Designed miniproteins, single chains, continued (5). Designs and how they scored, part 51

Each design is a single chain, and the fold is of that chain. pLDDT is the mean over its residues in the fold that is shown.

## One batch from the design tools (miniprotein)

Design m17863
Fold by ESMFold2-Fast:
Structure m17863 (fold): chain A 82 residues (1-82)
Amino acid sequence: SLEERLREIEERLKELEEKSKGSKEEIEEAKRELLELLEELRELLEEALEKGDRETARRAALEEASATLLLMNINLKLKELK
């Protein structure tokens, strides 16, 4: 279900948040995984909107915002480490 896919994405985002606190290698891995996660979130959001699942769409949009903020923070960290 869309709800189950969203829960899996929410768990992955938490794991990426923890990984972003690690080494440079872990941060670079987190960035790669986060970019894939953002693509999956966009697809999920579009599918939820098409199906009229407003609650899942709303939650997916919030997770996309959180993931985007994490990506910005990762990019700043990687710039400082160079």
Scores: mean pLDDT 85

Design m17865
Fold by ESMFold2-Fast:
Structure m17865 (fold): chain A 80 residues (1-80)
Amino acid sequence: MELYEKGRKAIKEGNREEARKYAEELIKKGDEAYEKGDYKTALEYYGAAGDIYEELGDWEKAFEAYAKVIEAAVKIVYPE
């Protein structure tokens, strides 16, 4: 994922605010995929955002992102 790679690069650069913006955009894209019923794509975006927040030490946002991963996974097993 290009956004995930940009977020990782921002962390290595020391630009923590830029990395947070990429994580926020990943959550937004995950939410858009979830709204469309594309739970697999939503899970991938939420997981990538969670990884960035975790590396930033933003545990609250990382936990929220990983909780969304679990919710998307449940929808994959029990689709409508």
Scores: mean pLDDT 85

Design m17866
Fold by ESMFold2-Fast:
Structure m17866 (fold): chain A 75 residues (1-75)
Amino acid sequence: SAAEIAALRKAFAPFDTDGDGKITAAEVGRLFRLLAGTPAGEAFIRRAQALAGLPVDGRATPAQQAAIAAWLTEN
């Protein structure tokens, strides 16, 4: 779990330009758009959904992106 959280934070690190450890819904959406359409990218989205306790469908909605951002900020 800690390693999975660290892997997600590492993937989002380039989008946290001020280094405050806060990930926004917009940053989650940006990364997911870059990853969409690849098997590895879909696996990453599914893992993020699972860790945040969301339905795992590989298609994070804007509401799910906001939930993932909040989960990353709090964890």
Scores: mean pLDDT 71

Design m17867
Fold by ESMFold2-Fast:
Structure m17867 (fold): chain A 86 residues (1-86)
Amino acid sequence: DTSAETYLLLGEYYYQQGKYEEAVKWFEKAIELDPNNVRALTLLADAYEKLGELEKAIQYYEKVLSLDPNSEFIKKRLEELKEKLK
């Protein structure tokens, strides 16, 4: 049995170990099964930011903000990333 939650937990495990490339693979599988999972989308964006994939990080943070518009933390991070692309 493979669920979005199983993939999310596996991604979090690798993320906590600093294995961001591996974490991305599992978070992507999680969002394939549950495209609106705010936690999976946020962690995928965080992992892409750690990898220097700033454009991808921005895309996923914007998706998070579309689902949770009141997240001041995500707004601040998104603004910081957009400044780095100038």
Scores: mean pLDDT 85

Design m17868
Fold by ESMFold2-Fast:
Structure m17868 (fold): chain A 58 residues (1-58)
Amino acid sequence: SKKEEAIKRAENAVKAAEALGRPEAAKRSQEYLEKAKNAKTAEEAEKYMKLAGDAVGG
């Protein structure tokens, strides 16, 4: 489902931040991953997926 794909992409954002040695970014991405998992709609999950990805770069 679109929600499952959004969750996988948010999980990949956490892994990317960890691989880059950015613990604060990884923590923020993890928080957005948890919100994506708890999202009631695919659209809400995609919102948190994008925020998780953005957190890797900051």
Scores: mean pLDDT 84

Design m17869
Fold by ESMFold2-Fast:
Structure m17869 (fold): chain A 55 residues (1-55)
Amino acid sequence: MEKEKLVKEKAIEKLMKTRGVSKEEAEEAVNAIFDKIKTEWSEEEIEKFFEYVLK
């Protein structure tokens, strides 16, 4: 799997756990967050975030 895909899966699980939302709702939220991150964060910040989530 690509790093981004693994990070999204981890984020989906975390959102389901913390917010008690469905998997579909968590997927939509994670996609929205990633769109925002890609526009607002630097490549270095994105890479550090991915490394942090995948540890």
Scores: mean pLDDT 75

Design m17870
Fold by ESMFold2-Fast:
Structure m17870 (fold): chain A 63 residues (1-63)
Amino acid sequence: MKATDFDAAVPIREEDGKLYFEYAGKKYSIPEKVELPAFAAITGDSYTIINEQLEVLSEPKPL
């Protein structure tokens, strides 16, 4: 399934072996194993991890 309705797609980065993204001045840690490149697709008060093909890689999570 492709994520096509989202407010923003934020790049997921790696630092010291930990995955994270930054949105609206906050840093969010991603504990799951995710293959990069990947993005946090923001929808309202939640995010979903997607790849560069807009494929959904995770369940929605609260911000």
Scores: mean pLDDT 75

Design m17871
Fold by ESMFold2-Fast:
Structure m17871 (fold): chain A 82 residues (1-82)
Amino acid sequence: ELLEEAEKLFEEGKKLMEKAGDSSLSGEESKQLLLEAKKKLEEAKELYKKVIEEKYSKRAEELLKEAEKLLELINRVLQPAE
């Protein structure tokens, strides 16, 4: 199920973002976790797009927008480091 697979990747990305916020981590460790979160969220985004293209799904459309917002947040956090 493409939608279930995409939701799993989305949740994995969110968990990586939460770990990146751990104050015990170095800046490099936090950056690495954010890059992994970005990868998972990009994969989820592509799967949501495929679900929408094959059949209309309001849930997939909503989750695609949420994944895009999280990616914007990650990119904003990473921007000052690059």
Scores: mean pLDDT 77

Design m17872
Fold by ESMFold2-Fast:
Structure m17872 (fold): chain A 78 residues (1-78)
Amino acid sequence: SEYVDQAISSLKMSAIQSKKEGNEKAAEYSELGYKYAQKGDLKKAIEYAKKGAEESKKGGDTKSASMSENGKKYLEQS
């Protein structure tokens, strides 16, 4: 539960950062990641957190990528 809450927080921050940088695709994946985490679908949450990190890296947004990778790691520890 604590790790899932941390993952949701990290993925929300990643989505906000991606939107600020104009990377709507990365933001959408990070948003799907935390929404699936809230539903208890951890496998899909991890998948979308990974996709959010990959799209952020493609856009050169290392800050958003790090936030999504942290979210993925928290989900893997839950």
Scores: mean pLDDT 88

Design m17873
Fold by ESMFold2-Fast:
Structure m17873 (fold): chain A 65 residues (1-65)
Amino acid sequence: SREEAIELLMEEGGLSREEAEGAVDAIELNDPVVLAVAVKELSRASGLSLEEARRILERARELLE
């Protein structure tokens, strides 16, 4: 669900609720450029590597199904 995706992004990605909602919106839009920006923003905000940020974002995507 959307709430489970938001909670995952907050707990594992270190995002605020508002940042996590923005990342979920990027996933739902499913645009490659927007998704690439979301991964970079997640990495920057959390200090995680791009690979780690991408993995968290993909797990959030699975929860939206």
Scores: mean pLDDT 80

Design m17874
Fold by ESMFold2-Fast:
Structure m17874 (fold): chain A 67 residues (1-67)
Amino acid sequence: MSSEQWIQQISDTISQKLEDAGKTDEAQDFRNRIQQLSQQVQQGNQDARDQLYDLISDAGNTVSSLS
């Protein structure tokens, strides 16, 4: 799987779990931030790549804390 496919798959999973928890606004914000950072990564922005991985990690931890 390419990095783009991996990011899309994990983003869809996290967004779905946020929506299932009733956090629709957070899910939309997360999708928007992923889209913006992914575009910057494709343009060669190394800082955006690190921010993208941090965002996925933080969102994943948030989802894991939802009981």
Scores: mean pLDDT 78

Design m17875
Fold by ESMFold2-Fast:
Structure m17875 (fold): chain A 84 residues (1-84)
Amino acid sequence: MKLSPEELELEVDIALVLMKASVVKLAIEKSDLPEEVKKKALELVEKAIELAREAEKASLEEARKLIEEAKELVEEAEKLIEEA
């Protein structure tokens, strides 16, 4: 099994997104935020995790698009919990 530089970069990006999503999920669970805010932020994080998992099985081009979408969802969840 061999990874091209592009495939290796994708694998690293997927791992980083999953790691960040896990950290944000823990932050949501430990926060004293209203349940409505927690629910919305958690939905965003869980969707980001699903997209990152789909990226593991997708073509390189499709996986890149999925990972960019997942990153945006994690950032939106972080902003939601920071603004509340």
Scores: mean pLDDT 82

Design m17876
Fold by ESMFold2-Fast:
Structure m17876 (fold): chain A 82 residues (1-82)
Amino acid sequence: MSPEEKIEELLRKGVEYARKAGEAYLAGDLKKALEYAKKALEYLEKALELAKEAGLPKEKLEGLEQAVEDAKKVVEELEKAL
């Protein structure tokens, strides 16, 4: 796979785990919501690392950095809710 394809795969996995985290949260399963939120963060962080290595434009990197920060906030809020 090209670097761009690998980044897209990691982003898709991150989005899928974020969706699962939201579903678990709505079901009242805060522990599963946290586990899925942590997985979403891991995939987004991997995507950001590969994007930096691939030399993506600063604007694209800033978008990924924002996504990582947003995911970190979700993890922090879920940890506080437990």
Scores: mean pLDDT 85

Design m17877
Fold by ESMFold2-Fast:
Structure m17877 (fold): chain A 60 residues (1-60)
Amino acid sequence: MEKEFRELIDEAVENFKKLSEEMKKELFPSAVKTIEELGKKLNLPELTKEAIKRLEEVLK
């Protein structure tokens, strides 16, 4: 489960990097909410925080 979650997040981050700057800004809030909900269901709070920080870095 943890390995599968990490792989899913890696793929999501790589796909997010491919978006235009405009689309990144528009989709960022929804992506964060989706990751937070999934992390809560899986009880992976540390990996969830790490995933959100990785998406934030892409916006910079």
Scores: mean pLDDT 79

Design m17878
Fold by ESMFold2-Fast:
Structure m17878 (fold): chain A 55 residues (1-55)
Amino acid sequence: SRDTAVALLRRDLGRVSDPQRRAELEARIRELEAAFDPDLFADLGIELLKAINEE
């Protein structure tokens, strides 16, 4: 569901150690919560994994 998808993104967001990068990604997750888009969800998932793996 949409709520499950957002919860997964927020879980991954908590694993991002760079506070600036985390804030940028949090703003994008907030946009997704306001207007859910499966393509945006997929893109955010990839960017979150990249941010986690960079650290």
Scores: mean pLDDT 78

Design m17879
Fold by ESMFold2-Fast:
Structure m17879 (fold): chain A 61 residues (1-61)
Amino acid sequence: MSREEVLKRLVEALKAGDVEKALKILRDSGLSKQEAIELILEAGRESGNPKGAAKVIEELL
């Protein structure tokens, strides 16, 4: 899956408030933990749900 496709799916999941779906997308993406954290932070900004993004990061760590 491309980085751009992962970002789009994360933004959609965070807009829906679906933290579990965002976690599954990241786990299935094959990204490193660092790449996953950077991407979820970007998705949090784009979606307007930085709290949801923070919760995803807590579950990844």
Scores: mean pLDDT 82

Design m17880
Fold by ESMFold2-Fast:
Structure m17880 (fold): chain A 60 residues (1-60)
Amino acid sequence: SDEEIRRRIENAEKALEEHPDNRAVLLAIVHELEELRKLTTNPELIERIERLIKRARELL
């Protein structure tokens, strides 16, 4: 569901903000977000996911 995907995005955002220097956390965030991208067709959620993937990858 979109609500469940939104919650998982929020968890990833929180993890990124709390651990921006932790490589293992950043890799886990990218993996989780790439899986979430496959589960939704909502353009707002897809855009939010892609922005977070980019932010996490820039910190790797």
Scores: mean pLDDT 86

Design m17881
Fold by ESMFold2-Fast:
Structure m17881 (fold): chain A 66 residues (1-66)
Amino acid sequence: MVLEVRTTLDVTSRIGLVLWLMGVPGVRVEIVGEDTLRVETTLSEEEFAALVERLRSIPGVTVREV
């Protein structure tokens, strides 16, 4: 499954988010813009839903399934 992640975070917080996502097994992150990430996953439906919930809980982060 694929997510578009948009952020209004500062540079340090964005780097932290990317590093965290890259550390999750079954997650691939591509930086497609300064404030935009493409996240591709091989996670189970339950693990994917949990990831989406975690991302949406971060202030300044917007998540859309594509």
Scores: mean pLDDT 81

Design m17883
Fold by ESMFold2-Fast:
Structure m17883 (fold): chain A 101 residues (1-101)
Amino acid sequence: DKIGLAITIIDMVRKGDIDEEEAIEVLSKLFGISPEEARKIINASEEDQLKMLAEKFGVSVETVKKAVEELKNDPVKYAAYAIEAVGLILEVRLRRKREEE
């Protein structure tokens, strides 16, 4: 679940569908890592992203690569993760607004 969501968030940032800084906060919270580490993942090469995701989720690089291929071949599954990603971004925006008020 988290692997597919992370892959989708990273892809959506590359396409300009979501804001990079908001995606960094979501990934930081999702992985329990620093915003700086999340930024490194977003800006890494595809090969390095596979390795970093494999490390963070405690799975093989092959497992992450298979998840990427499954998402490329299943637009409905990708859309479901994209909707979840937007929901998490909106939660971050709402939380920030409450803290700034």
Scores: mean pLDDT 81

Design m17884
Fold by ESMFold2-Fast:
Structure m17884 (fold): chain A 80 residues (1-80)
Amino acid sequence: MLKLEAEIYLALGRMAFSLGDYETAIKMYEKAIELAEKAKDYKLLAEAYKNLAEVYKAMGDEEKAKEYKEKAEEAEKKAK
């Protein structure tokens, strides 16, 4: 259940990002991160962090983009 909810928020975040609604995309990805952490689904967690890094990069926030990219890499290592 938590995994499915995380996947839904991840999909909603991607949709918001494609529409240029960066604030909604961030909110949806933050929800996906919370649920993925709770589910210990490190693959979904990595995906959510990676997408959040892309949103911050699009917004010009290079520091946050780098931070979330590093978090995504760490989660990918745990997803093995």
Scores: mean pLDDT 85

Design m17885
Fold by ESMFold2-Fast:
Structure m17885 (fold): chain A 66 residues (1-66)
Amino acid sequence: FEVGEVVEAVRDYEARRPDELSLRRGELLEVLGFDPEDPSRLHVRSLATGREGWVPRSVLIRAAAA
């Protein structure tokens, strides 16, 4: 994934911390950044709600051209 890329949630995800974002399957998000200490996490913004937070990379897939 790259910053500015549009990604899609492949499944529902429930936020476990205040810095995390809850997702619904099929939700579109913009990649905002990466955690250099944990490569399994991405910082994203929901295109539907405008909410921002951290989510696991494993729940995301590329939605737009790479």
Scores: mean pLDDT 77

Design m17886
Fold by ESMFold2-Fast:
Structure m17886 (fold): chain A 72 residues (1-72)
Amino acid sequence: MLEELKRKLEESRRLGREIVVHWVANLDGRRDEFEKLLEEVETNPEAQAELVRRMDEWAAQIEADLRAFRAS
């Protein structure tokens, strides 16, 4: 029985690592876009609105990924 628990913990850790790696890759790709928007936010209200929209899109993607992971 203890071996079964250890196996499940290792599997959970592996899946967690894969999710984190996937998120870091996605976040890193969007970081450049985020930094560009931040540079313009003070002087451009359209950039401010775009930043909020991007943050909402990122949050939705993260939630979708989490939901898919939980369904697994």
Scores: mean pLDDT 62

Design m17887
Fold by ESMFold2-Fast:
Formats: sequence, structure tokens, C-alpha cells
Structure m17887 (fold): chain A 68 residues (1-68)
Amino acid sequence: SHMDELIAEILETARELARLLVEKGLISEEEAQKMIERIEAELRRLRDDEATLRLMLRILKQEVAKAK
């Protein structure tokens, strides 16, 4: 479904951000793992809120661009 594709892209983008932040020494691996777990929990709660999910994706993509 379109929603499953959106959720998958958000999680993939969040994992990319976490890896970049760890590689740059800005956060620990433990902090990165906690961030991903929190995002996974939020995605489970927001499965019916496409507008909020699209906002999350936009913010994560902006943070990835800044972290590169």
C-alpha cells in the first residue's frame, strides 16, 4: 500500500541519519539504537496519519542533507 511504502521510506531515512550521526561522532551507537526504536514506535502509532508521516519524512530528509 502507499502507506506501507511511506512508512518504509521514513524508517530507511531514519536509519541513514542514525548511521551518519554515529560515523561523524555526534551520537553513540546506543543513542542511535534508541532513536530508531523511538521512531519505530511512533510509526506504529501514526499508521493512519499520512500528513504527519509525510512531515516526519521531510524533516528526516532535511536532517540527512545537513549531516552529509
Scores: mean pLDDT 86

Design m17888
Fold by ESMFold2-Fast:
Structure m17888 (fold): chain A 73 residues (1-73)
Amino acid sequence: MKKKAEEIADEAGREELQRLEAALGPTVAENMRNYLRIKAYKLLKAGKPEEEVKQEISREARRLTDRLVAEAA
């Protein structure tokens, strides 16, 4: 399950993680990656379907990236 959560989070969050790294550097991007992986694991453990988990991670990654980039400006 953990490996599956990591794969989903890395796939669904890829574009936003790249955007965050370009804007705020690798440490902030790695912190968001770890957060998304934990979130994906919790959603999978709660019995949510994989497609729903991907959608929630993608939405959360965009929301967090937009917020962090705005706060840094």
Scores: mean pLDDT 84

Design m17889
Fold by ESMFold2-Fast:
Structure m17889 (fold): chain A 61 residues (1-61)
Amino acid sequence: MEKLKEAKEKMSEAGGDAPPEDKVEAIRKTAKELAEKGVLTPEQAEELVKEMEEKLREMEE
């Protein structure tokens, strides 16, 4: 029911204490895994990746 919130939390935890570039790659990898498990649709996974990337870039400014 709350699959999107759970997915966002897992994606945010991906990458740990890594540079933003590495963290983005970890987030993409986690999103693909969630889509393969059927937790997210491929479209939702891509959309969340873009959202997380945008936030990480904003924090680096």
Scores: mean pLDDT 72

Design m17890
Fold by ESMFold2-Fast:
Structure m17890 (fold): chain A 73 residues (1-73)
Amino acid sequence: SSELEALRELLLSLPGMNEEKAERLVALLERRGASPEQVRALIALLRKHPSALPAALEASGVASAEEAIEALA
């Protein structure tokens, strides 16, 4: 979806991110059935707090903090 493409581009702009990690996170959101509303909420949170990716994923309801950490490893 265009929402997931926008998220992927935003993730690649974050410090410490690379294409493999961004692709793992997008795949995680697709597996969890993240709605367009949840993806938009995540994008808004990351624009406001670019260093708080695990917390943003948990707050948007798309992944647990543990799943976020595993996707970023």
Scores: mean pLDDT 79

Design m17891
Fold by ESMFold2-Fast:
Structure m17891 (fold): chain A 59 residues (1-59)
Amino acid sequence: SAMAEAEAAARALLEEGGRLIREGRLDEAKQVFQRVLEEFPELRLAQGLAQQELAYIES
C-alpha cells in the first residue's frame, strides 16, 4: 500500500540519518531528518523520531 511504502521510505531515511551521526556527518544528518519532516508529515512516529534526533544534534 502507499502507506506501507511511505513508512519504508521514512525508515530508510531515519536509518541513513543514524549512520551519518555515527560517521560524525552532522550537517548531512540534519538534512536527512529535515527531509523526513517535509516528505512524511502524516507519519507521526517518524516525525517524532526525526524531531528527537534533530534536537540531539543541535544540543
Scores: mean pLDDT 87

Design m17892
Fold by ESMFold2-Fast:
Structure m17892 (fold): chain A 72 residues (1-72)
Amino acid sequence: SSALKKEIKDLKKEIKKLDKKIAELEKEIAKLKEKGTPEDKKKALELEIELGVLLVKRGVNKVVIKNLEKKL
């Protein structure tokens, strides 16, 4: 089914975009924690919340891909 293959391809593209955003956030969080000012620590916490949301989205998309691949 070409439709299922397209859905899997689109979800894999979304995961690649999430992986890039996650890597960027992890680098920024590490940099802020290294600086260690109260303002940097607050910003790091805000970015850690954002990172958590992206990790959940990535996990959901991976489960969906596995379920769709079983139908191929």
Scores: mean pLDDT 88

Design m17893
Fold by ESMFold2-Fast:
Structure m17893 (fold): chain A 62 residues (1-62)
Amino acid sequence: DDDRLSEAYRRVYEVALEKVRQGASDEEVKRAVREEAERLGVTLSDDEIDAIVDAARDEVDS
């Protein structure tokens, strides 16, 4: 599967989930998401990062 954007989004979301499960702060989760996205060669807006963090928190909190 050559959809690098889909794979990158999945990995970034997995990083967010793991950080939230570890009790990381919103700032730490956002930083980890941003760093993972940069490592994977994708650019995410602050709004996209916020949405990923919110989705991860909803998943873990439920």
Scores: mean pLDDT 79

Design m17894
Fold by ESMFold2-Fast:
Structure m17894 (fold): chain A 55 residues (1-55)
Amino acid sequence: MAPTEEEIEDLVEGYLKEHPELPKEVVEKIRKEAIENKYTMEEVVKMLEEAIKKS
Protein backbone atom coordinates (compact mmCIF):
# COMPACT_ATOMS: atom_id res chain seq x y z
CA MET A 1 0.00 0.00 0.00
CA ALA A 2 1.39 3.41 -0.99
CA PRO A 3 1.61 5.75 2.02
CA THR A 4 1.01 9.49 1.88
CA GLU A 5 3.95 11.89 2.31
CA GLU A 6 2.45 12.80 5.72
CA GLU A 7 2.42 9.14 6.81
CA ILE A 8 6.08 8.75 5.82
CA GLU A 9 7.00 11.94 7.73
CA ASP A 10 5.15 10.72 10.86
CA LEU A 11 6.92 7.35 10.70
CA VAL A 12 10.35 8.97 10.29
CA GLU A 13 9.71 11.43 13.16
CA GLY A 14 8.68 8.52 15.40
CA TYR A 15 11.88 6.62 14.64
CA LEU A 16 14.03 9.72 15.24
CA LYS A 17 12.45 10.18 18.69
CA GLU A 18 12.88 6.49 19.64
CA HIS A 19 16.37 6.14 18.10
CA PRO A 20 18.46 9.31 18.62
CA GLU A 21 21.52 7.31 17.46
CA LEU A 22 20.20 7.45 13.87
CA PRO A 23 22.16 9.98 11.78
CA LYS A 24 19.90 12.75 10.46
CA GLU A 25 21.52 12.47 7.01
CA VAL A 26 20.63 8.75 6.72
CA VAL A 27 17.05 9.37 7.86
CA GLU A 28 16.62 12.26 5.40
CA LYS A 29 17.94 10.06 2.58
CA ILE A 30 15.45 7.29 3.46
CA ARG A 31 12.60 9.83 3.65
CA LYS A 32 13.51 11.37 0.28
CA GLU A 33 13.87 7.99 -1.47
CA ALA A 34 10.58 6.75 0.02
CA ILE A 35 8.69 9.79 -1.29
CA GLU A 36 10.40 9.85 -4.72
CA ASN A 37 10.18 6.08 -5.34
CA LYS A 38 6.74 5.64 -3.70
CA TYR A 39 7.91 2.99 -1.24
CA THR A 40 5.34 1.12 0.85
CA MET A 41 5.22 1.65 4.63
CA GLU A 42 6.73 -1.85 5.01
CA GLU A 43 9.70 -0.87 2.81
CA VAL A 44 10.27 2.38 4.73
CA VAL A 45 10.16 0.52 8.08
CA LYS A 46 12.64 -2.05 6.72
CA MET A 47 15.07 0.69 5.62
CA LEU A 48 14.84 2.45 9.00
CA GLU A 49 15.36 -0.85 10.86
CA GLU A 50 18.44 -1.57 8.71
CA ALA A 51 19.79 1.93 9.49
CA ILE A 52 19.32 1.26 13.23
CA LYS A 53 21.13 -2.10 12.93
CA LYS A 54 23.99 -0.41 11.06
CA SER A 55 24.34 2.23 13.80
Scores: mean pLDDT 76

Design m17895
Fold by ESMFold2-Fast:
Structure m17895 (fold): chain A 63 residues (1-63)
Amino acid sequence: DKIEEYRERIKRNPDDAEAYTELGKEYLRQGKPDEAGAYIKKSLKLDPKNQDALQLAQELARA
């Protein structure tokens, strides 16, 4: 399960912005935009120039 894999990455390294972005993608794929938004906000707090996270935040704002 990719969600468990990324949660384990975050548990080992809470500053892993990429893992937060990937969790946001997985939650959005499952139709859970609130959970996706929370992880994307965390990713952008850690890396505000992350293009994948910025794109996902834009998609969530238009939903």
Scores: mean pLDDT 82

Design m17896
Fold by ESMFold2-Fast:
Structure m17896 (fold): chain A 58 residues (1-58)
Amino acid sequence: SAAAEREKRLEELLEELQRLGTLAALQDNHDAVALATEASRSRDEELAERAIRALREA
């Protein structure tokens, strides 16, 4: 169903944000950690995708 597909997509985005946030923490990049944390708390697919792009390009 569309709802199940959306839930799976959000879960995948949250897992990637957690991974990128952990890497940022290991590098003492506090701004990146804050971005990953805030995006994860929002549980918003669009915001999560934007945050992931920003974190990967940093």
Scores: mean pLDDT 82

Design m17897
Fold by ESMFold2-Fast:
Structure m17897 (fold): chain A 100 residues (1-100)
Amino acid sequence: SEELEAEIDAALILMQAATTVASGGPSRAIAEKVLEGLKSPHPLVQETAIEALRELARAHPEEVLPFLKKAMEDDNPEVREKVREAARESGSPELIKAAE
């Protein structure tokens, strides 16, 4: 059941991120769901959240900035490094600086 729950969570994160890229920026709820996914013990959910963060950071860097800063407070150095990679891939100077 944990595998099914992880697949559902991953699908929701992807769907919400894709919808947000096509619209005016991430809602607080979408950003919070992505941050929860980054801290997930399940690899599929964590990987999907990283991909969602990359996509959102490219499309809406200003809206992502406060949530990216929050993710950089994570105790897990691997999570922080993936967040830095997402910031670099976004091409946004402000996101790159916030992830340093």
Scores: mean pLDDT 73

Design m17898
Fold by ESMFold2-Fast:
Structure m17898 (fold): chain A 106 residues (1-106)
Amino acid sequence: MTELQQKIINELKQVVEELNIPEALKEVLLNAINLAEEDPEKAEKKAEELSGSDDAPEQLQANIIKIVVALLKNNLDEAKKLLNDFKEKNPNSELPSKLLSVINKY
């Protein structure tokens, strides 16, 4: 992982930690980011499994994994596209908007 990729991912973790959401959901999202950093292939497979779920926390986890994996592949445009799609599907959530603001700095 490059220094820039690590910086962006650390800023995404900070956004999750600062959100006013249940602690259990923060842990799930932070664990998803950590999994994507440590084992992108395993994380991507987990995201594919979760993408078929109708459960909102599982969909959030899948989206976060896909975004982090895209960043690790140096595909910033794909990460931005995934975040814009996430924002459109969840217009009342502050999470995709805050994550997008981090990525838009780069």
Scores: mean pLDDT 81

Design m17899
Fold by ESMFold2-Fast:
Structure m17899 (fold): chain A 55 residues (1-55)
Amino acid sequence: MSPLEKSAIALLKQLGLTKDAPEEVLRDVARLLSQITGISEEEALEAVKKALEKM
């Protein structure tokens, strides 16, 4: 598992989010991850979705 995926999983767990979270909430998480890591929002959203597949 990549460091980015681990960060995404940690953030999702910290916020109490599950796979049933609406897309707008996932986009907000991606925006936060993008700000923390410096990657694009698109790349962050992909990491968030991939993290949810593993949760």
Scores: mean pLDDT 78

Design m17900
Fold by ESMFold2-Fast:
Structure m17900 (fold): chain A 102 residues (1-102)
Amino acid sequence: ALPTSTVVAREEVDGAVAEIRKVVGVNPVNGRTVIAATATLEENPEAQATVAVVLSAAGEVVGRRETLYIPASASEAEKAALEKALKKARELVEREVERHRA
């Protein structure tokens, strides 16, 4: 199945807003599930944070990845909003992982 991106949360610090999108996709060839959440600043979309987990067909974690990119142009409020969103993205991904393993 092709991954479907869904807005699942927004985090705000001092007027800076980060939008969090969740993607859950299954590879039909190997049965692996990819669960990812990406946070992007609304006014500085170059700033991104992604948390991803890959599950085997048996529900075992076979991969984890986390990326964070903050451009030098980002304000302190934008950095704080993105860090808050990254923490939320971790929580959302782990909750989805447990749902798929249960």
Scores: mean pLDDT 82

